# Ledger of designs, part 4: designed miniproteins, single chains, continued (2)

Each design is a single chain, and the fold is of that chain. pLDDT is the mean over its residues in the fold that is shown.

## One batch from the design tools (miniprotein)

Design m4112
Fold by ESMFold2-Fast:
Structure m4112 (fold): chain A 64 residues (1-64)
Amino acid sequence: SKEAVLQAVDLAIKRAEGTSPVLAEELRRLKEELEKNGITDVDEAMSRLQEAVARARAREAALA
C-alpha cells in the first residue's frame, strides 16, 4: 500500500518529465516530503497526490 503510493508518484513524475515541468516539479516536492516524513496514512498521501496534480493544472492554466 505505501509502496504502491510511492510507485504511483514515481510513475507520475516519469510521465510528467517530458510534458509538464510544473507537474513534474510539484510531484518531486511531494515525493521528497513523503520520503522525509514517511507515509502514515495512505489515503492522506493519495489526497496529497491529487492536490499536487490540481495545483500543477491550475499553474499551467494560468500560463495559457
Scores: mean pLDDT 78

Design m4113
Fold by ESMFold2-Fast:
Structure m4113 (fold): chain A 88 residues (1-88)
Amino acid sequence: KAEELLEKARELAEEAARAEEQGNMREALRLAAEAAEAAGEAYELLGDYYGAARYYRAAARLYEELGDRERAAELRARAEEAEARAAA
């Protein structure tokens, strides 16, 4: 299902760009965070753990900007796990 997650990430990234153009900053950040999270999951399923870690870290930063500290912490932990798997 990596292809489904990559398609979802692409759609969310396009929606984020449109929200940004409309001045909906919070919505743009939320959509961008969801896009990065979906991309991270897709790369993890493909065995690209460095790619997964990069996207999970990006998503965590965006969720922190949104004030969602709990989600940000979860994604940061997932990034660390992915980096550990990549280094093995």
Scores: mean pLDDT 86

Design m4114
Fold by ESMFold2-Fast:
Structure m4114 (fold): chain A 80 residues (1-80)
Amino acid sequence: FEELKGDYYFSQGKYEEAIKWYEKALERSKEPDARLLYNIGKAYYKLGDYEKAKEYFKQALDINPNNTLAKKMLEELEKL
């Protein structure tokens, strides 16, 4: 599964590769997927791309406003 490959590369610290696999999983998803968007945001955060991280966390919250982790990450990044 593309999401599991993304998780694997993320666990290895290969965040750019993780993003590629999460994006493939997102394309395969027939519905918007807040979890995949959150995971892409986390990978960008690890790469130091805070602007991209904010974009993806906002997208995840648009789909699932009750995602407390995405909300917390976005609030911390908005203070920068």
Scores: mean pLDDT 81

Design m4115
Fold by ESMFold2-Fast:
Structure m4115 (fold): chain A 76 residues (1-76)
Amino acid sequence: MSEEEFEAEVKIALAEIGLAILRNVKNLTPEQKKLIDEAEKKLNQAHKAFQAGDYETAIKLSEEAIKLLREANKLL
């Protein structure tokens, strides 16, 4: 496995875990839900990039998803 492929897999996995944790939180505000929905869209784009072998794009999109999830978590 390339280093870029491994990094992409790790970043995608972290985003998936963060998304799963936040989706299980009760009483999310509309602002938090919007951030979580945007993160899911970025994660879906990251998966598509990964499947296409574009690991650099997959890493960037996963990092953007993680950032959105961190912003949602700060509002808890």
Scores: mean pLDDT 86

Design m4116
Fold by ESMFold2-Fast:
Order: structure tokens, then sequence, then C-alpha cells
Structure m4116 (fold): chain A 73 residues (1-73)
């Protein structure tokens, strides 16, 4: 079922993001949201992966900004 697939995806994303010390809520929320909007499972998976990538990208952006400020000072 979609619910079972969502739960397994949540567990997988959570496990991966825990290793990176990040919260997986955005990625899993995107997956569940997409399914509620009637999107296909393939499309929902793509959005979930994009969510995970966005979390990582934001973390990298924050790190870059922090380093940039330290170098300016």
Amino acid sequence: SREEIARRLEEAILADLRERNLEPLTATERYIWALKQGKSEEEALKLAREGAEEILERAEERRRERLEKLEEE
C-alpha cells in the first residue's frame, strides 16, 4: 500500500539523514504530500529525494555562508 511504502521510505530516509545529523521531515513530508495530491509513486519518490537533496544543499549553503563570514572578519 502507499502507506506501507511511505513508512519504509521514511525509515530509509531517516536512517540516512541521521548519519548526517539532519532532520528528515521535509523529505518525508514531500513524499506524503505528493501522494495526497494524487501524484504517482515514482513522482512522489522523486520529490522525496529532491527534499533530501535540498536539506543537504541548505546545510552546505549555511556552512559556506559561515566560512565566508569568518574569512571576511
Scores: mean pLDDT 65

Design m4117
Fold by ESMFold2-Fast:
Parts: C-alpha cells; structure tokens; sequence
Structure m4117 (fold): chain A 68 residues (1-68)
C-alpha cells in the first residue's frame, strides 16, 4: 500500500541516515510533490547519504510512486 511504502522511506531516512522526524517529513513532502531530484539532493547534501544509500532510496521512491 502507499502508506506501507511511505513508512519504509521514513524508517530508512531515520534509522539508516540519522534523519530527524522533521527532515524525514521534508523528504516525503518533496516526493509527494514529484520532486524526486530535490529529495535526492537533500539526502546527498543534508543527510550525507552514500552512493549505496542513494541507490536504496531510489528503489524505495520507485516503489512509492508505483503504489500511488
């Protein structure tokens, strides 16, 4: 479901990238707005995501959009 995919992204951001709830919410809002490139840039620059973490985020985002 959309809610399950959204929760997977939230958990990834908080648990693997150390994002705050506010930062996770910002990323989710960017995805809801169709701003996937901006969400990716935020992960790379603010959350300091590795290339491996960026690849995982890309797959999670694809699943989120497929469920929408």
Amino acid sequence: SLEEEKEKIRKFLIEELGASEEQAEKVLKLLEEGRGDAAGAYLATVLNASPEQMAKFSELAKRYYAAK
Scores: mean pLDDT 86

Design m4118
Fold by ESMFold2-Fast:
Structure m4118 (fold): chain A 67 residues (1-67)
Amino acid sequence: MTLEELIEKLIDYLIKKGKVNSREELLQRLADGDFSVINVGEMAKELGVTPEELAQAIVELARRARA
């Protein structure tokens, strides 16, 4: 799985789980430093990746959200 595929899967996961209503809401939360909707261990298990891989995707998405 590429980093881009993992980023898209984590966004889709949070929307499908009802944690956020849109991509735009998620990006705004991450830009504001609000990571409350993210459970790294649970999400990594459900997405089939390591917690370390998921953490890298979250850091990159937060970086893009602030740019």
Scores: mean pLDDT 84

Design m4119
Fold by ESMFold2-Fast:
Structure m4119 (fold): chain A 55 residues (1-55)
Amino acid sequence: VIEVAEGVTVDEIAKQFNVPVFEIVRRNKIPGSTVLAKGDVVHIAGPGSSFDVLV
């Protein structure tokens, strides 16, 4: 599990981890413009790896 600061958008997480934003949107069913709140969990799946991000 990787921790990030609250107030980060899904788009910013995509840029930070070099993952296509559409993969995060598809897996979590939330738009890329969503501002994440403390306690949110975002599931990331990329080629060859998957991990969770905790806000």
Scores: mean pLDDT 76

Design m4120
Fold by ESMFold2-Fast:
Structure m4120 (fold): chain A 71 residues (1-71)
Amino acid sequence: MIDPLELARAFADIALGIAKRMVEEGKITPEEALEWARELVRKTGEAFGLSPEEIDRLVEEVEKELREYVK
């Protein structure tokens, strides 16, 4: 079975995909998308019992990808 960290990463990827689509469609600003994705990834990591350090790394990964996308 997939470990909790890999499962949380999969959900983070889904959140990132939704955020990118919403920005592309002009439904939210890049800043709003970043905040939404950050909160969703954090809550998902907490729900799966990830450590604070694991959650912080996932948030950083999502933030980096989203910032690179909106350049």
Scores: mean pLDDT 77

Design m4121
Fold by ESMFold2-Fast:
Structure m4121 (fold): chain A 70 residues (1-70)
Amino acid sequence: KEEIEKLLKSYDKDGDGKLTIGEAAKAISEATGVSFMEALKEAIKKDKDGDGKVTIEEGVEAALELLKEK
């Protein structure tokens, strides 16, 4: 949802369209109400490149997957 995307963008301090795994997990946890640990697991799954970062789009997808698991 739009709220999740806005929250993720607010954590993008570098302006590069990407978040660290920890930043993404914190934003997802706040947006969805799931635990930080559950958000962290989902963010790690979206890091296909193994560079420790996810795109804002991947972060939104992770949040939506967690909402389906509820």
Scores: mean pLDDT 74

Design m4122
Fold by ESMFold2-Fast:
Structure m4122 (fold): chain A 72 residues (1-72)
Amino acid sequence: PLSAEEELKALKEGIERAKKKIDEAEKAGDLEAAKEMLEKTIEELEEVIKTSKSEEVKKLAEEAKKEFEERL
């Protein structure tokens, strides 16, 4: 299993990659792909919130989930 520090780094990198891909899809006019990516990312963040034992990881995931839900 990942350490809390490794989980945080992986989560931050994952969030950044997801934002970039969603932004690219929206700019390309592929709103369907953007919506699918948003929904999938929200599901992945919900899993992190449920399974992580790190409060810092959970907080970051909750903040990111709220941001992605606002884009939906």
Scores: mean pLDDT 82

Design m4123
Fold by ESMFold2-Fast:
Structure m4123 (fold): chain A 78 residues (1-78)
Amino acid sequence: MKELTPLQAAILRAIEEMGGEATLAELTERLGQSRSTVSKNLRDLEEKGLVERIEARVRRYRLTEKGREVLERIRKEE
C-alpha cells in the first residue's frame, strides 16, 4: 500500500480517539493545523478509502474498516 504521511497518520489517530468520527473543525483544533491543510489530507484519505465523508447538518468524517486496519499496522510499527 502507499505509505501515509505523518499528518495523515495523525488524522486517522485523532478520528479514532474521537470515537471513529470527527468534523473538520474538531480535527483542526486537535491537530493544531490549518483548516485547508487538514481538508486536503482528509480528501486524500477519502480517495484511499481510509475515511468516508458523511453529509449531515455538519459534514463529518468516519474512519473506515480499512482505515482502522492501516492505523493498527502503523501502531504495531511503533
Scores: mean pLDDT 80

Design m4124
Fold by ESMFold2-Fast:
Structure m4124 (fold): chain A 80 residues (1-80)
Amino acid sequence: MSKEASRLTGLMIRLMSESETDPLAAEALRHVLEGMRAEEEGDLEKAAEHFRRAAELARRAGDDDSARFLEEKAEELEEQ
């Protein structure tokens, strides 16, 4: 929780800053927020789908580190 939550928080702050000028970052942030909501609702399949979408958008924006983290998160959710 805490260790990964810190990484996710940093990622969201970066995407929020970039979303003011980059529509890809804005879409990625939207999917991160929807994925987090789906995870809280217990819909792990929907959460994984949103995190995968966010990873694709982050990669297009040139943020490979955030994209990798989001892909790892989606895979973790799909395993359970």
Scores: mean pLDDT 79

Design m4125
Fold by ESMFold2-Fast:
Structure m4125 (fold): chain A 80 residues (1-80)
Amino acid sequence: MEKLEQGKELYEKGVEAWKKGDYETAARYFEQAGELFKDVDPVFAAKAYRMAAEAYRKLGDDPKAQEYVQRAVELERAAR
């Protein structure tokens, strides 16, 4: 229901923050989108987590970036 629409809205907000160079805000929106999609669309959740990881890399937070890459990989493996 609403979770799919809310997740897409959060992902779009993350993309807009990314385009503005606001990587802190982008990471937060991508994280929230991934959490909402996790049970509904794991492939899209993985995509959102990979975008969060990229945002953390832009911030110089490599440990956090690796955490979200691992979350994405585990979802992708579960999906296939």
Scores: mean pLDDT 83

Design m4126
Fold by ESMFold2-Fast:
Structure m4126 (fold): chain A 73 residues (1-73)
Amino acid sequence: LSPLEKKILLELALNPEGLTARELAENLGVSQSTVSRHLKRLEERGLVERRGRTYRLTPKGLATVYEIIRSSS
């Protein structure tokens, strides 16, 4: 996972109701196009899912967040 992909997963863990690509871009200080490209890769990996305009963690995505937090300690 890239550093930005790890940040996207952590933001989604803090917002279990889901976030739009625009909200993620604003929170992370990057372009919406950049976030959308990384969200597509994370969705292809089964770590996030799209519900309408919002993205949420899958169970696999949540497990990956725990590994990121553990590895950063």
Scores: mean pLDDT 84

Design m4127
Fold by ESMFold2-Fast:
Structure m4127 (fold): chain A 99 residues (1-99)
Amino acid sequence: MYPFKEGDESLAEQMKQGLLEYVRTVRKASDEEVARFGEILDKAIEFRKEANGDLEKVRELARKAGYSPHEVEAIVNLIRGDIDAALEHIRKALAEQKK
């Protein structure tokens, strides 16, 4: 165990790595999908903090930052803890970007 009294940061890092491994191994996400999932997860954490957990404010912040409708829904679903729905929205966003 790290000699930190604040285990919250270490736990957040471990949870992030666990979620990335889950989408990669269990959901067979591509390297591109895993990379985008990690980026969207970081933004979900940032927007949740700035919005004080208000999902409507999170959607506003994400739209203002230039995220697509599917990326916005991925961010919201990550904050809600729906990892599978978030990954599906990321897949749709990546498919739209290829057109």
Scores: mean pLDDT 78

Design m4128
Fold by ESMFold2-Fast:
Structure m4128 (fold): chain A 65 residues (1-65)
Amino acid sequence: MTIEEVIERAKELGLSKEQLDIIYDLIKKNGIEAAFQALDNAKALGRSAEITEEDLEYFKEKLEK
């Protein structure tokens, strides 16, 4: 649940630099746990190598409730 753990998980999923920037924005806006949960949810849904802008928007909506 540290920033370093989130970034390491994102790298393990093979995220691009642009996707890492989106993860940083998610941490800044919604906190570290929100980013961590978004990455875990993406992996569980079979999106292990890619997280799209739409996926992050969906997860933000769920986590903000």
Scores: mean pLDDT 61

Design m4129
Fold by ESMFold2-Fast:
Structure m4129 (fold): chain A 62 residues (1-62)
Amino acid sequence: KDKEIAEGLVELVKSILEDHPDLSPEQKQEIVEKAKEELKKNASEEAAEEALKKIEEIVKEH
Protein backbone atom coordinates (compact mmCIF):
# COMPACT_ATOMS: atom_id res chain seq x y z
CA LYS A 1 0.00 0.00 0.00
CA ASP A 2 1.25 3.51 -0.87
CA LYS A 3 0.12 4.91 2.47
CA GLU A 4 3.10 7.28 2.81
CA ILE A 5 2.33 8.94 -0.55
CA ALA A 6 -1.36 9.27 0.32
CA GLU A 7 -0.60 10.73 3.77
CA GLY A 8 1.86 13.17 2.19
CA LEU A 9 -0.83 14.47 -0.16
CA VAL A 10 -3.28 14.90 2.74
CA GLU A 11 -0.69 16.95 4.66
CA LEU A 12 0.08 19.03 1.55
CA VAL A 13 -3.61 19.91 1.04
CA LYS A 14 -3.95 20.79 4.75
CA SER A 15 -0.87 23.04 4.54
CA ILE A 16 -2.18 24.83 1.43
CA LEU A 17 -5.56 25.53 3.05
CA GLU A 18 -3.90 26.74 6.28
CA ASP A 19 -1.61 29.10 4.30
CA HIS A 20 -4.48 30.36 2.09
CA PRO A 21 -7.62 30.67 4.27
CA ASP A 22 -9.25 33.04 1.74
CA LEU A 23 -9.49 30.48 -1.08
CA SER A 24 -12.81 30.46 -2.94
CA PRO A 25 -14.92 27.26 -3.10
CA GLU A 26 -13.84 26.92 -6.75
CA GLN A 27 -10.14 27.13 -5.83
CA LYS A 28 -10.63 24.56 -3.05
CA GLN A 29 -12.33 22.24 -5.56
CA GLU A 30 -9.36 22.62 -7.95
CA ILE A 31 -6.99 21.60 -5.13
CA VAL A 32 -9.16 18.54 -4.37
CA GLU A 33 -9.26 17.54 -8.06
CA LYS A 34 -5.46 17.82 -8.40
CA ALA A 35 -4.94 15.78 -5.23
CA LYS A 36 -7.41 13.14 -6.49
CA GLU A 37 -5.51 12.89 -9.79
CA GLU A 38 -2.16 12.47 -7.99
CA LEU A 39 -3.67 9.82 -5.69
CA LYS A 40 -4.98 7.85 -8.68
CA LYS A 41 -1.51 7.90 -10.29
CA ASN A 42 0.65 7.21 -7.22
CA ALA A 43 -1.42 5.35 -4.60
CA SER A 44 -3.43 2.13 -4.35
CA GLU A 45 -7.21 2.42 -4.71
CA GLU A 46 -7.71 1.78 -0.98
CA ALA A 47 -5.10 4.33 0.16
CA ALA A 48 -6.38 6.90 -2.37
CA GLU A 49 -9.98 6.48 -1.15
CA GLU A 50 -8.96 6.93 2.51
CA ALA A 51 -6.81 9.98 1.70
CA LEU A 52 -9.59 11.56 -0.40
CA LYS A 53 -12.04 11.23 2.50
CA LYS A 54 -9.54 13.01 4.78
CA ILE A 55 -8.96 15.75 2.19
CA GLU A 56 -12.72 16.32 1.82
CA GLU A 57 -13.03 16.59 5.63
CA ILE A 58 -10.16 19.13 5.77
CA VAL A 59 -11.80 21.23 3.02
CA LYS A 60 -15.11 21.25 4.95
CA GLU A 61 -13.28 22.52 8.08
CA HIS A 62 -11.76 25.44 6.15
Scores: mean pLDDT 77

Design m4130
Fold by ESMFold2-Fast:
Structure m4130 (fold): chain A 88 residues (1-88)
Amino acid sequence: SRQQTLVDQMRDTHNQVVQSFVDQGRYSVATQLTQLHFDMMTAMVQGDWSSFRDYMDRMVSLVNQYGTPDQQQRMQDMRNVGDQVVSS
């Protein structure tokens, strides 16, 4: 489905960002992003779109604080896909 394609795209983008932080030795950031992504997906499965958006915003804020411009752009791309999931 379209929604499944968007969810897969979010997962792939998230995994790329997490791997880039691991490659930089930024393990604390990578761990926090992994936990926030798990909580976000749990909220989605429960239909809790308010918590889904809150967790997404927390991931964006974390990457904006500690990430490079490329990592920040990738996280923003993921957030834009997340908005499409909610709108689907």
Scores: mean pLDDT 87

Design m4131
Fold by ESMFold2-Fast:
Structure m4131 (fold): chain A 65 residues (1-65)
Amino acid sequence: AEPSAEETARNAEIVRAFREVYEKLKAGEITPEEAIAWLKERGFDEATARAIVQAAVDQVEMDKA
């Protein structure tokens, strides 16, 4: 079964958060630790925040290679 409309909206928020964190990390405006804190301030739990930040860090490292 596909996710509910509420889950779809939440997943869209996660994707937007990932893009914003990715752009900030790529620009050197924020550290990974600051990005986790920033996401937690916006209502993400620590596990979700760490997963988003890790994915963004991995993308930044791939872009540098």
Scores: mean pLDDT 78

Design m4132
Fold by ESMFold2-Fast:
Structure m4132 (fold): chain A 60 residues (1-60)
Amino acid sequence: SSELDALIARAKAGDEAAIAALREAARAAAEGLGRVLGLPPELVERWTEMLLDLELTVTK
């Protein structure tokens, strides 16, 4: 939670390593929720991309 918030702040500042770490965190979260909800892997992958696009682009 607090580690994720720090990572998001760093990624918004243009830290490439933080952006990569957020991609991994978003994928892990999407896969975890996909397992719990029984989502197809195609939806999990698309949801991961949407989450990353939303979080990184909405700050303009």
Scores: mean pLDDT 70

Design m4133
Fold by ESMFold2-Fast:
Structure m4133 (fold): chain A 68 residues (1-68)
Amino acid sequence: DEEVERIIERLEEAGMSKSSVERLRQLLFANKDNEKVLELGRRLADALEAGDIEKAVEYLEGLLQAVK
């Protein structure tokens, strides 16, 4: 729970839209025991904080694919 909220806080601070943040919060919370999903969430936050849009898109796609 704490790890998910930490990732979401970073995504919000990096400028992700409120609607996208809410959807990702639900996705990460539903998959909080899936380390691959949490790691992709952390990498997405890292990429957005660094301004690396190409990597951010890659990690977001990986995150969405990993939950299937």
Scores: mean pLDDT 80

Design m4134
Fold by ESMFold2-Fast:
Structure m4134 (fold): chain A 62 residues (1-62)
Amino acid sequence: SLKEIERRLARLQAAKAIVEAGLQFAKSNPKMPQSVIDALEEQLRELEEEIERVEKELEEAK
């Protein structure tokens, strides 16, 4: 249903906000390994791609 898609989108957006906060924290540490930053950036990219897919599903369901 439309409402279930909206709730799924909201949960993904909340997860993205958490990962973005973690990435900013990691980037603020000059001794943070680049591999950790890269891993967080990859997680953010995957979440953004999933959000775009769900947003398309939501638009098509309207």
Scores: mean pLDDT 86

Design m4135
Fold by ESMFold2-Fast:
Structure m4135 (fold): chain A 60 residues (1-60)
Amino acid sequence: MSLEELVEEAKKLYKELLEAQNDPNASSEERKKLAEKFHEKLRKVEDLDPEAAIKLREEL
């Protein structure tokens, strides 16, 4: 998986996490799983390119 693919997946997971946080029908477990997936992708981006991780955080 390329750096670009990881960044796109992280952005998608972050948007899903925000949607789950604003959705009263979403469970705490669903939010935790999305947060874990997002942090895992973000860490992979940071491990490959710390500058890309900084830019990703700025775009959030």
Scores: mean pLDDT 80

Design m4136
Fold by ESMFold2-Fast:
Structure m4136 (fold): chain A 95 residues (1-95)
Amino acid sequence: MKEEYEKLLTEGIRAYQRGDYEKAKELFEKAVELAEKINPKDSETYILLGEVYLKLGDYEKAIEYFKKALEVNPNDSRAQILYKEALEKLKEKEK
């Protein structure tokens, strides 16, 4: 389980770095499922999945996952910055 989780994160990050956001989404969704079973308070996996949704232009889903990350760790500066970025992009898309 733990090694499977770490492998999913590593492969997901590599897919994201290659611009394969659909593959990164699949891998991080599996990582979220495992994280919820192993450590239900893991904010990092939510941030990674939120970043993928942000790249895919699904700003509402990005906001949802960054909000989940902030519910786990309200002081996460990375999640706070990304949450604000996703909100601004959603507003721009709606104009």
Scores: mean pLDDT 82

Design m4137
Fold by ESMFold2-Fast:
Structure m4137 (fold): chain A 55 residues (1-55)
Amino acid sequence: AIEKVEEFAKKLVERARQRYSELTPEEAQRRIDRLEEQAKKFVESAKKIYEKLKS
């Protein structure tokens, strides 16, 4: 379901924050910002694929 994809993307971002905590705060935040943008695009792509497969 789409909701599960969104939950998965959020968990990936949260886990990445923990992993990136070993970096400097500024570098960690920049990587998290980029990852959040990628996760948003991934969720949008997954929604389109889901609609194609379910239709």
Scores: mean pLDDT 74

Design m4138
Fold by ESMFold2-Fast:
Structure m4138 (fold): chain A 72 residues (1-72)
Amino acid sequence: MADPARAGNGAAAGAAAGGGNKEASESALQYMTDHAPGGPEAAARGAYEGALAGGGNEKASQSAMDGARRGS
């Protein structure tokens, strides 16, 4: 029972904490939100893919995924 708003906040914060740019944080939130209806696992995967697509490094993508899990 993931709360998409809290998971999204966690994903964006995680991407930023991992050293990602604003674009990485925005993409992590967008992908996470789009995949949230698939459940917590899908949301976390979305956050990872979004951070990477936004130009984030490996650490930013990993942190985004962890942040999404924290918010769930």
Scores: mean pLDDT 75

Design m4139
Fold by ESMFold2-Fast:
Structure m4139 (fold): chain A 85 residues (1-85)
Amino acid sequence: LEVEIAVGVAEIAIAVANLLMKKGAYEEAAELYERALEILEPYLDDPEARKVAAEAYENLAKAYEKLGEEEKAEEYRKKAEELAA
């Protein structure tokens, strides 16, 4: 199904972004988390897509913290908390 493909593609992007975070490539990691979230956006009514999006928002917030973008980090942290509830 379409949502399953979207979740799978987003999970691959998140996995690559997580590797970039470990290497200190925070700007590149943020770009990939944002792309994963764009893929998941139409499917946020699906529980699996919502869970994956919550993880991506949490890690995107951490990436922006490392970049010194505190306002963006706080915004994305709130989005992660909203989707995880």
Scores: mean pLDDT 86

Design m4140
Fold by ESMFold2-Fast:
Structure m4140 (fold): chain A 64 residues (1-64)
Amino acid sequence: TNWQNLPVDEQRRRAREMVRAGQRNDLTPFQQQIINMLQQAVNSDDDQMRNIIGQVQQMRNQRR
């Protein structure tokens, strides 16, 4: 996934959608960690949000 290539507003929108979806699902520990990071991202400034999105993308790439 190439979230880092999206505009900052689109990155924030996708993070909000993922957090919303995660709150309604039974999550694995890994998925819960990702959702917690994304929740922090949506409440952060643009620079911190991009940093968190980059970390999430790296974690997902390391798994699959």
Scores: mean pLDDT 75

Design m4141
Fold by ESMFold2-Fast:
Structure m4141 (fold): chain A 108 residues (1-108)
Amino acid sequence: MERLAREIAQAVAAARAQSPSEEALRADLAESLLDLGLPEEEVREWLEELGNEGVLIALQLANLMLVEGLSREEAREILKLLGYDEETQEKILELAERLVEGARALEA
C-alpha cells in the first residue's frame, strides 16, 4: 500500500507539473470524465467538490481497480496513507467507482 500511495502521489504531482495551468488541467480532467460517459453536470459537481487533485487521485484509483483488480478496501488504505479524512476518502472512492462503471460500459 505505501508504494502504491507514493506512486499515486508522484503521478498526481507529474500531471499538475505537465499542465500549463490549473485551469488547463481542470479542462483536461473534465474532458476525461465526459469521455468516460459522465454527464456535464455530474462532471462539474465532482470538480467543484474534489478539485483537480481529488479527481486525479480518483482517476488513478479507477485505473488500478480496472487494470490490477485493486479492491475498495485497498483504495481506502491508500487514501488514508495520503492523509485524507474519512469524508474525503468516501467522496474520492465514490468517484473512482463511478469511473470504473463508465470505463466498463465503454468496453462492453
Scores: mean pLDDT 84

Design m4142
Fold by ESMFold2-Fast:
Structure m4142 (fold): chain A 78 residues (1-78)
Amino acid sequence: MKIVKWKDTETEEEIKARQDRIFEDLENVAKKYGLKKALEEIKKLRENASLDPVELIAQALRAVGAIFEEIIEEKKKK
């Protein structure tokens, strides 16, 4: 499968750096709110992160979904 690049000159290292920033931001949100379950899911998605931008967007959305689901679950307890 051809890797879809956002720029013709974009390297695999630049793509991975962008992935790291996205998932690090999501992990920091999960840590701030004490969302241990969401944090584990985000870490798992980060380890299996796609170099394809479209698939990466889908993985990032799944990570966001995990954060929202655990926030809703925690709010229902209080």
Scores: mean pLDDT 71

Design m4143
Fold by ESMFold2-Fast:
Structure m4143 (fold): chain A 90 residues (1-90)
Amino acid sequence: DVRGELLELAREAVERAAAGDPEGARQWGKLMEALLSLTGRLSPEDQARFAAALLASSVDDVEAAVAGFEEILALLSDEQLEALLAEVRP
């Protein structure tokens, strides 16, 4: 399940970043950069929802950050989810 794997990667990255791990912060940044590269394919309404979810994301609130990321993933096609996973997977 590509979506499930992306959510687990996001949770691990945010939890590590919140704990002060620079590798977690770097991984979270990589996820956000890859996600931003896909926003040009979203409608203006979906872009606004993406921006709102991104603003709600905070490394100090792991559950809010993961929930925001999950909302953004719901806007992506299966093809875009596979592309995102390929970009962020080591």
Scores: mean pLDDT 73

Design m4144
Fold by ESMFold2-Fast:
Structure m4144 (fold): chain A 58 residues (1-58)
Amino acid sequence: MSETEQLVQRLVEALRAGRRDEALRLAEELMKAQGQDPSMAPTVVTVLERHLAEQAAR
């Protein structure tokens, strides 16, 4: 299992737990690990939150 896969899983878990501050930090680490701009972290969190909300049908 790669570090990036582990970070993505932790990010999803943080969002499901309502820990948005932790999710933002994890998204920054994910961006850094991918060699991307960490300023993209808020955008990534917002997009993922929306996606998870759409998927959260019981």
Scores: mean pLDDT 77

Design m4145
Fold by ESMFold2-Fast:
Structure m4145 (fold): chain A 65 residues (1-65)
Amino acid sequence: SMQDQVRMNQILSQYFQQLRQATGSQIPGIQQQAIDQLSTLPQDLRDQGVSQMNRITRIIQDRLS
């Protein structure tokens, strides 16, 4: 639904903001918290959100290396 899409975007936006302020050691915990929140969504949106979360986490980790 449109409401579920908005919620997915809100969750991703919140955790992307946290990742921008995070040290490398904090990133796995933030990623897991985001995935846990996304798990409340329908499977299609959950899979999409988890994919986006994993992609952004990798980009940020690569920048910190």
Scores: mean pLDDT 84

Design m4146
Fold by ESMFold2-Fast:
Structure m4146 (fold): chain A 59 residues (1-59)
Amino acid sequence: GAAAALRRAEGARRAAEDLRSPNAEKAIQYAEQGIRAAREGDAAKAEQYANLASEALGI
């Protein structure tokens, strides 16, 4: 749901800020888009961007 995606996106954004790597900027951008989508009630888009942020951090 949107609330779970929001928490995941916020977590990814914090992790990306701590990493301070080139991939962190991309992860932050995806996380911010996920947070925005979740606040707008678009659960599908929020989950998509939260997943992209997590993948960017894992690479």
Scores: mean pLDDT 78

Design m4147
Fold by ESMFold2-Fast:
Structure m4147 (fold): chain A 65 residues (1-65)
Amino acid sequence: AKETLEKLRALRDEIVAELVKQGYPERLARMAADEVVAEALSKGEIPTVEEAVQRAKELIDQALA
């Protein structure tokens, strides 16, 4: 639905803003946010901003390992 896409777009922007605020490079923040949004679409479930930011940090840590 259009509403779901708008919510996921807002979630992506919030994840990127929060990660950049915490000192993550914008490129890594964008990649992690895109992956979190893809997972949310696959599951049909929209996480909270706090859950999404935590998941994005996990993805960045895995990519740098």
Scores: mean pLDDT 81

Design m4148
Fold by ESMFold2-Fast:
Structure m4148 (fold): chain A 55 residues (1-55)
Amino acid sequence: SQRKELLITLLEAVLNSTRFILERLKEVGADEAVIAEEERGAEDTERAIEELREE
């Protein structure tokens, strides 16, 4: 499905952006709670991508 392909592509872009932000947050010594929240967001996005790939 074209819609499924576009959603996966968009989610992959979001995941890459979140990972980039997470790396920067760790480098600047951001609050642990903020880092943990961003890590949860990345994990949720990864799960969503996997679920979409399963059909």
Scores: mean pLDDT 85

Design m4149
Fold by ESMFold2-Fast:
Structure m4149 (fold): chain A 92 residues (1-92)
Amino acid sequence: SELADKGAKEAQDAAEKAGLTATVTVEGNKATIVLDGANVAQQMGALGGAVGAELKGADVEVKVEGDRVTITLTAPTEEILAQGLLEVAKGL
């Protein structure tokens, strides 16, 4: 999934540019984004990105634990998964 891997890199690069430690993993039609060191404003940005991903057709799960945000995207196609990852990147 070259498109999803590119989307994952954009999400990771956006998070790092925002001063976050990011781990982005893609497995088939699923992506997991783990953001460490997120302040409240960055957590709200990540939630906004997650909503954007849902509007693109991804199923989204968000977990917030202290300063860690975990976003899980599940999509019916690699194109929708890539679009969801880009929406998360825009939130950061």
Scores: mean pLDDT 86

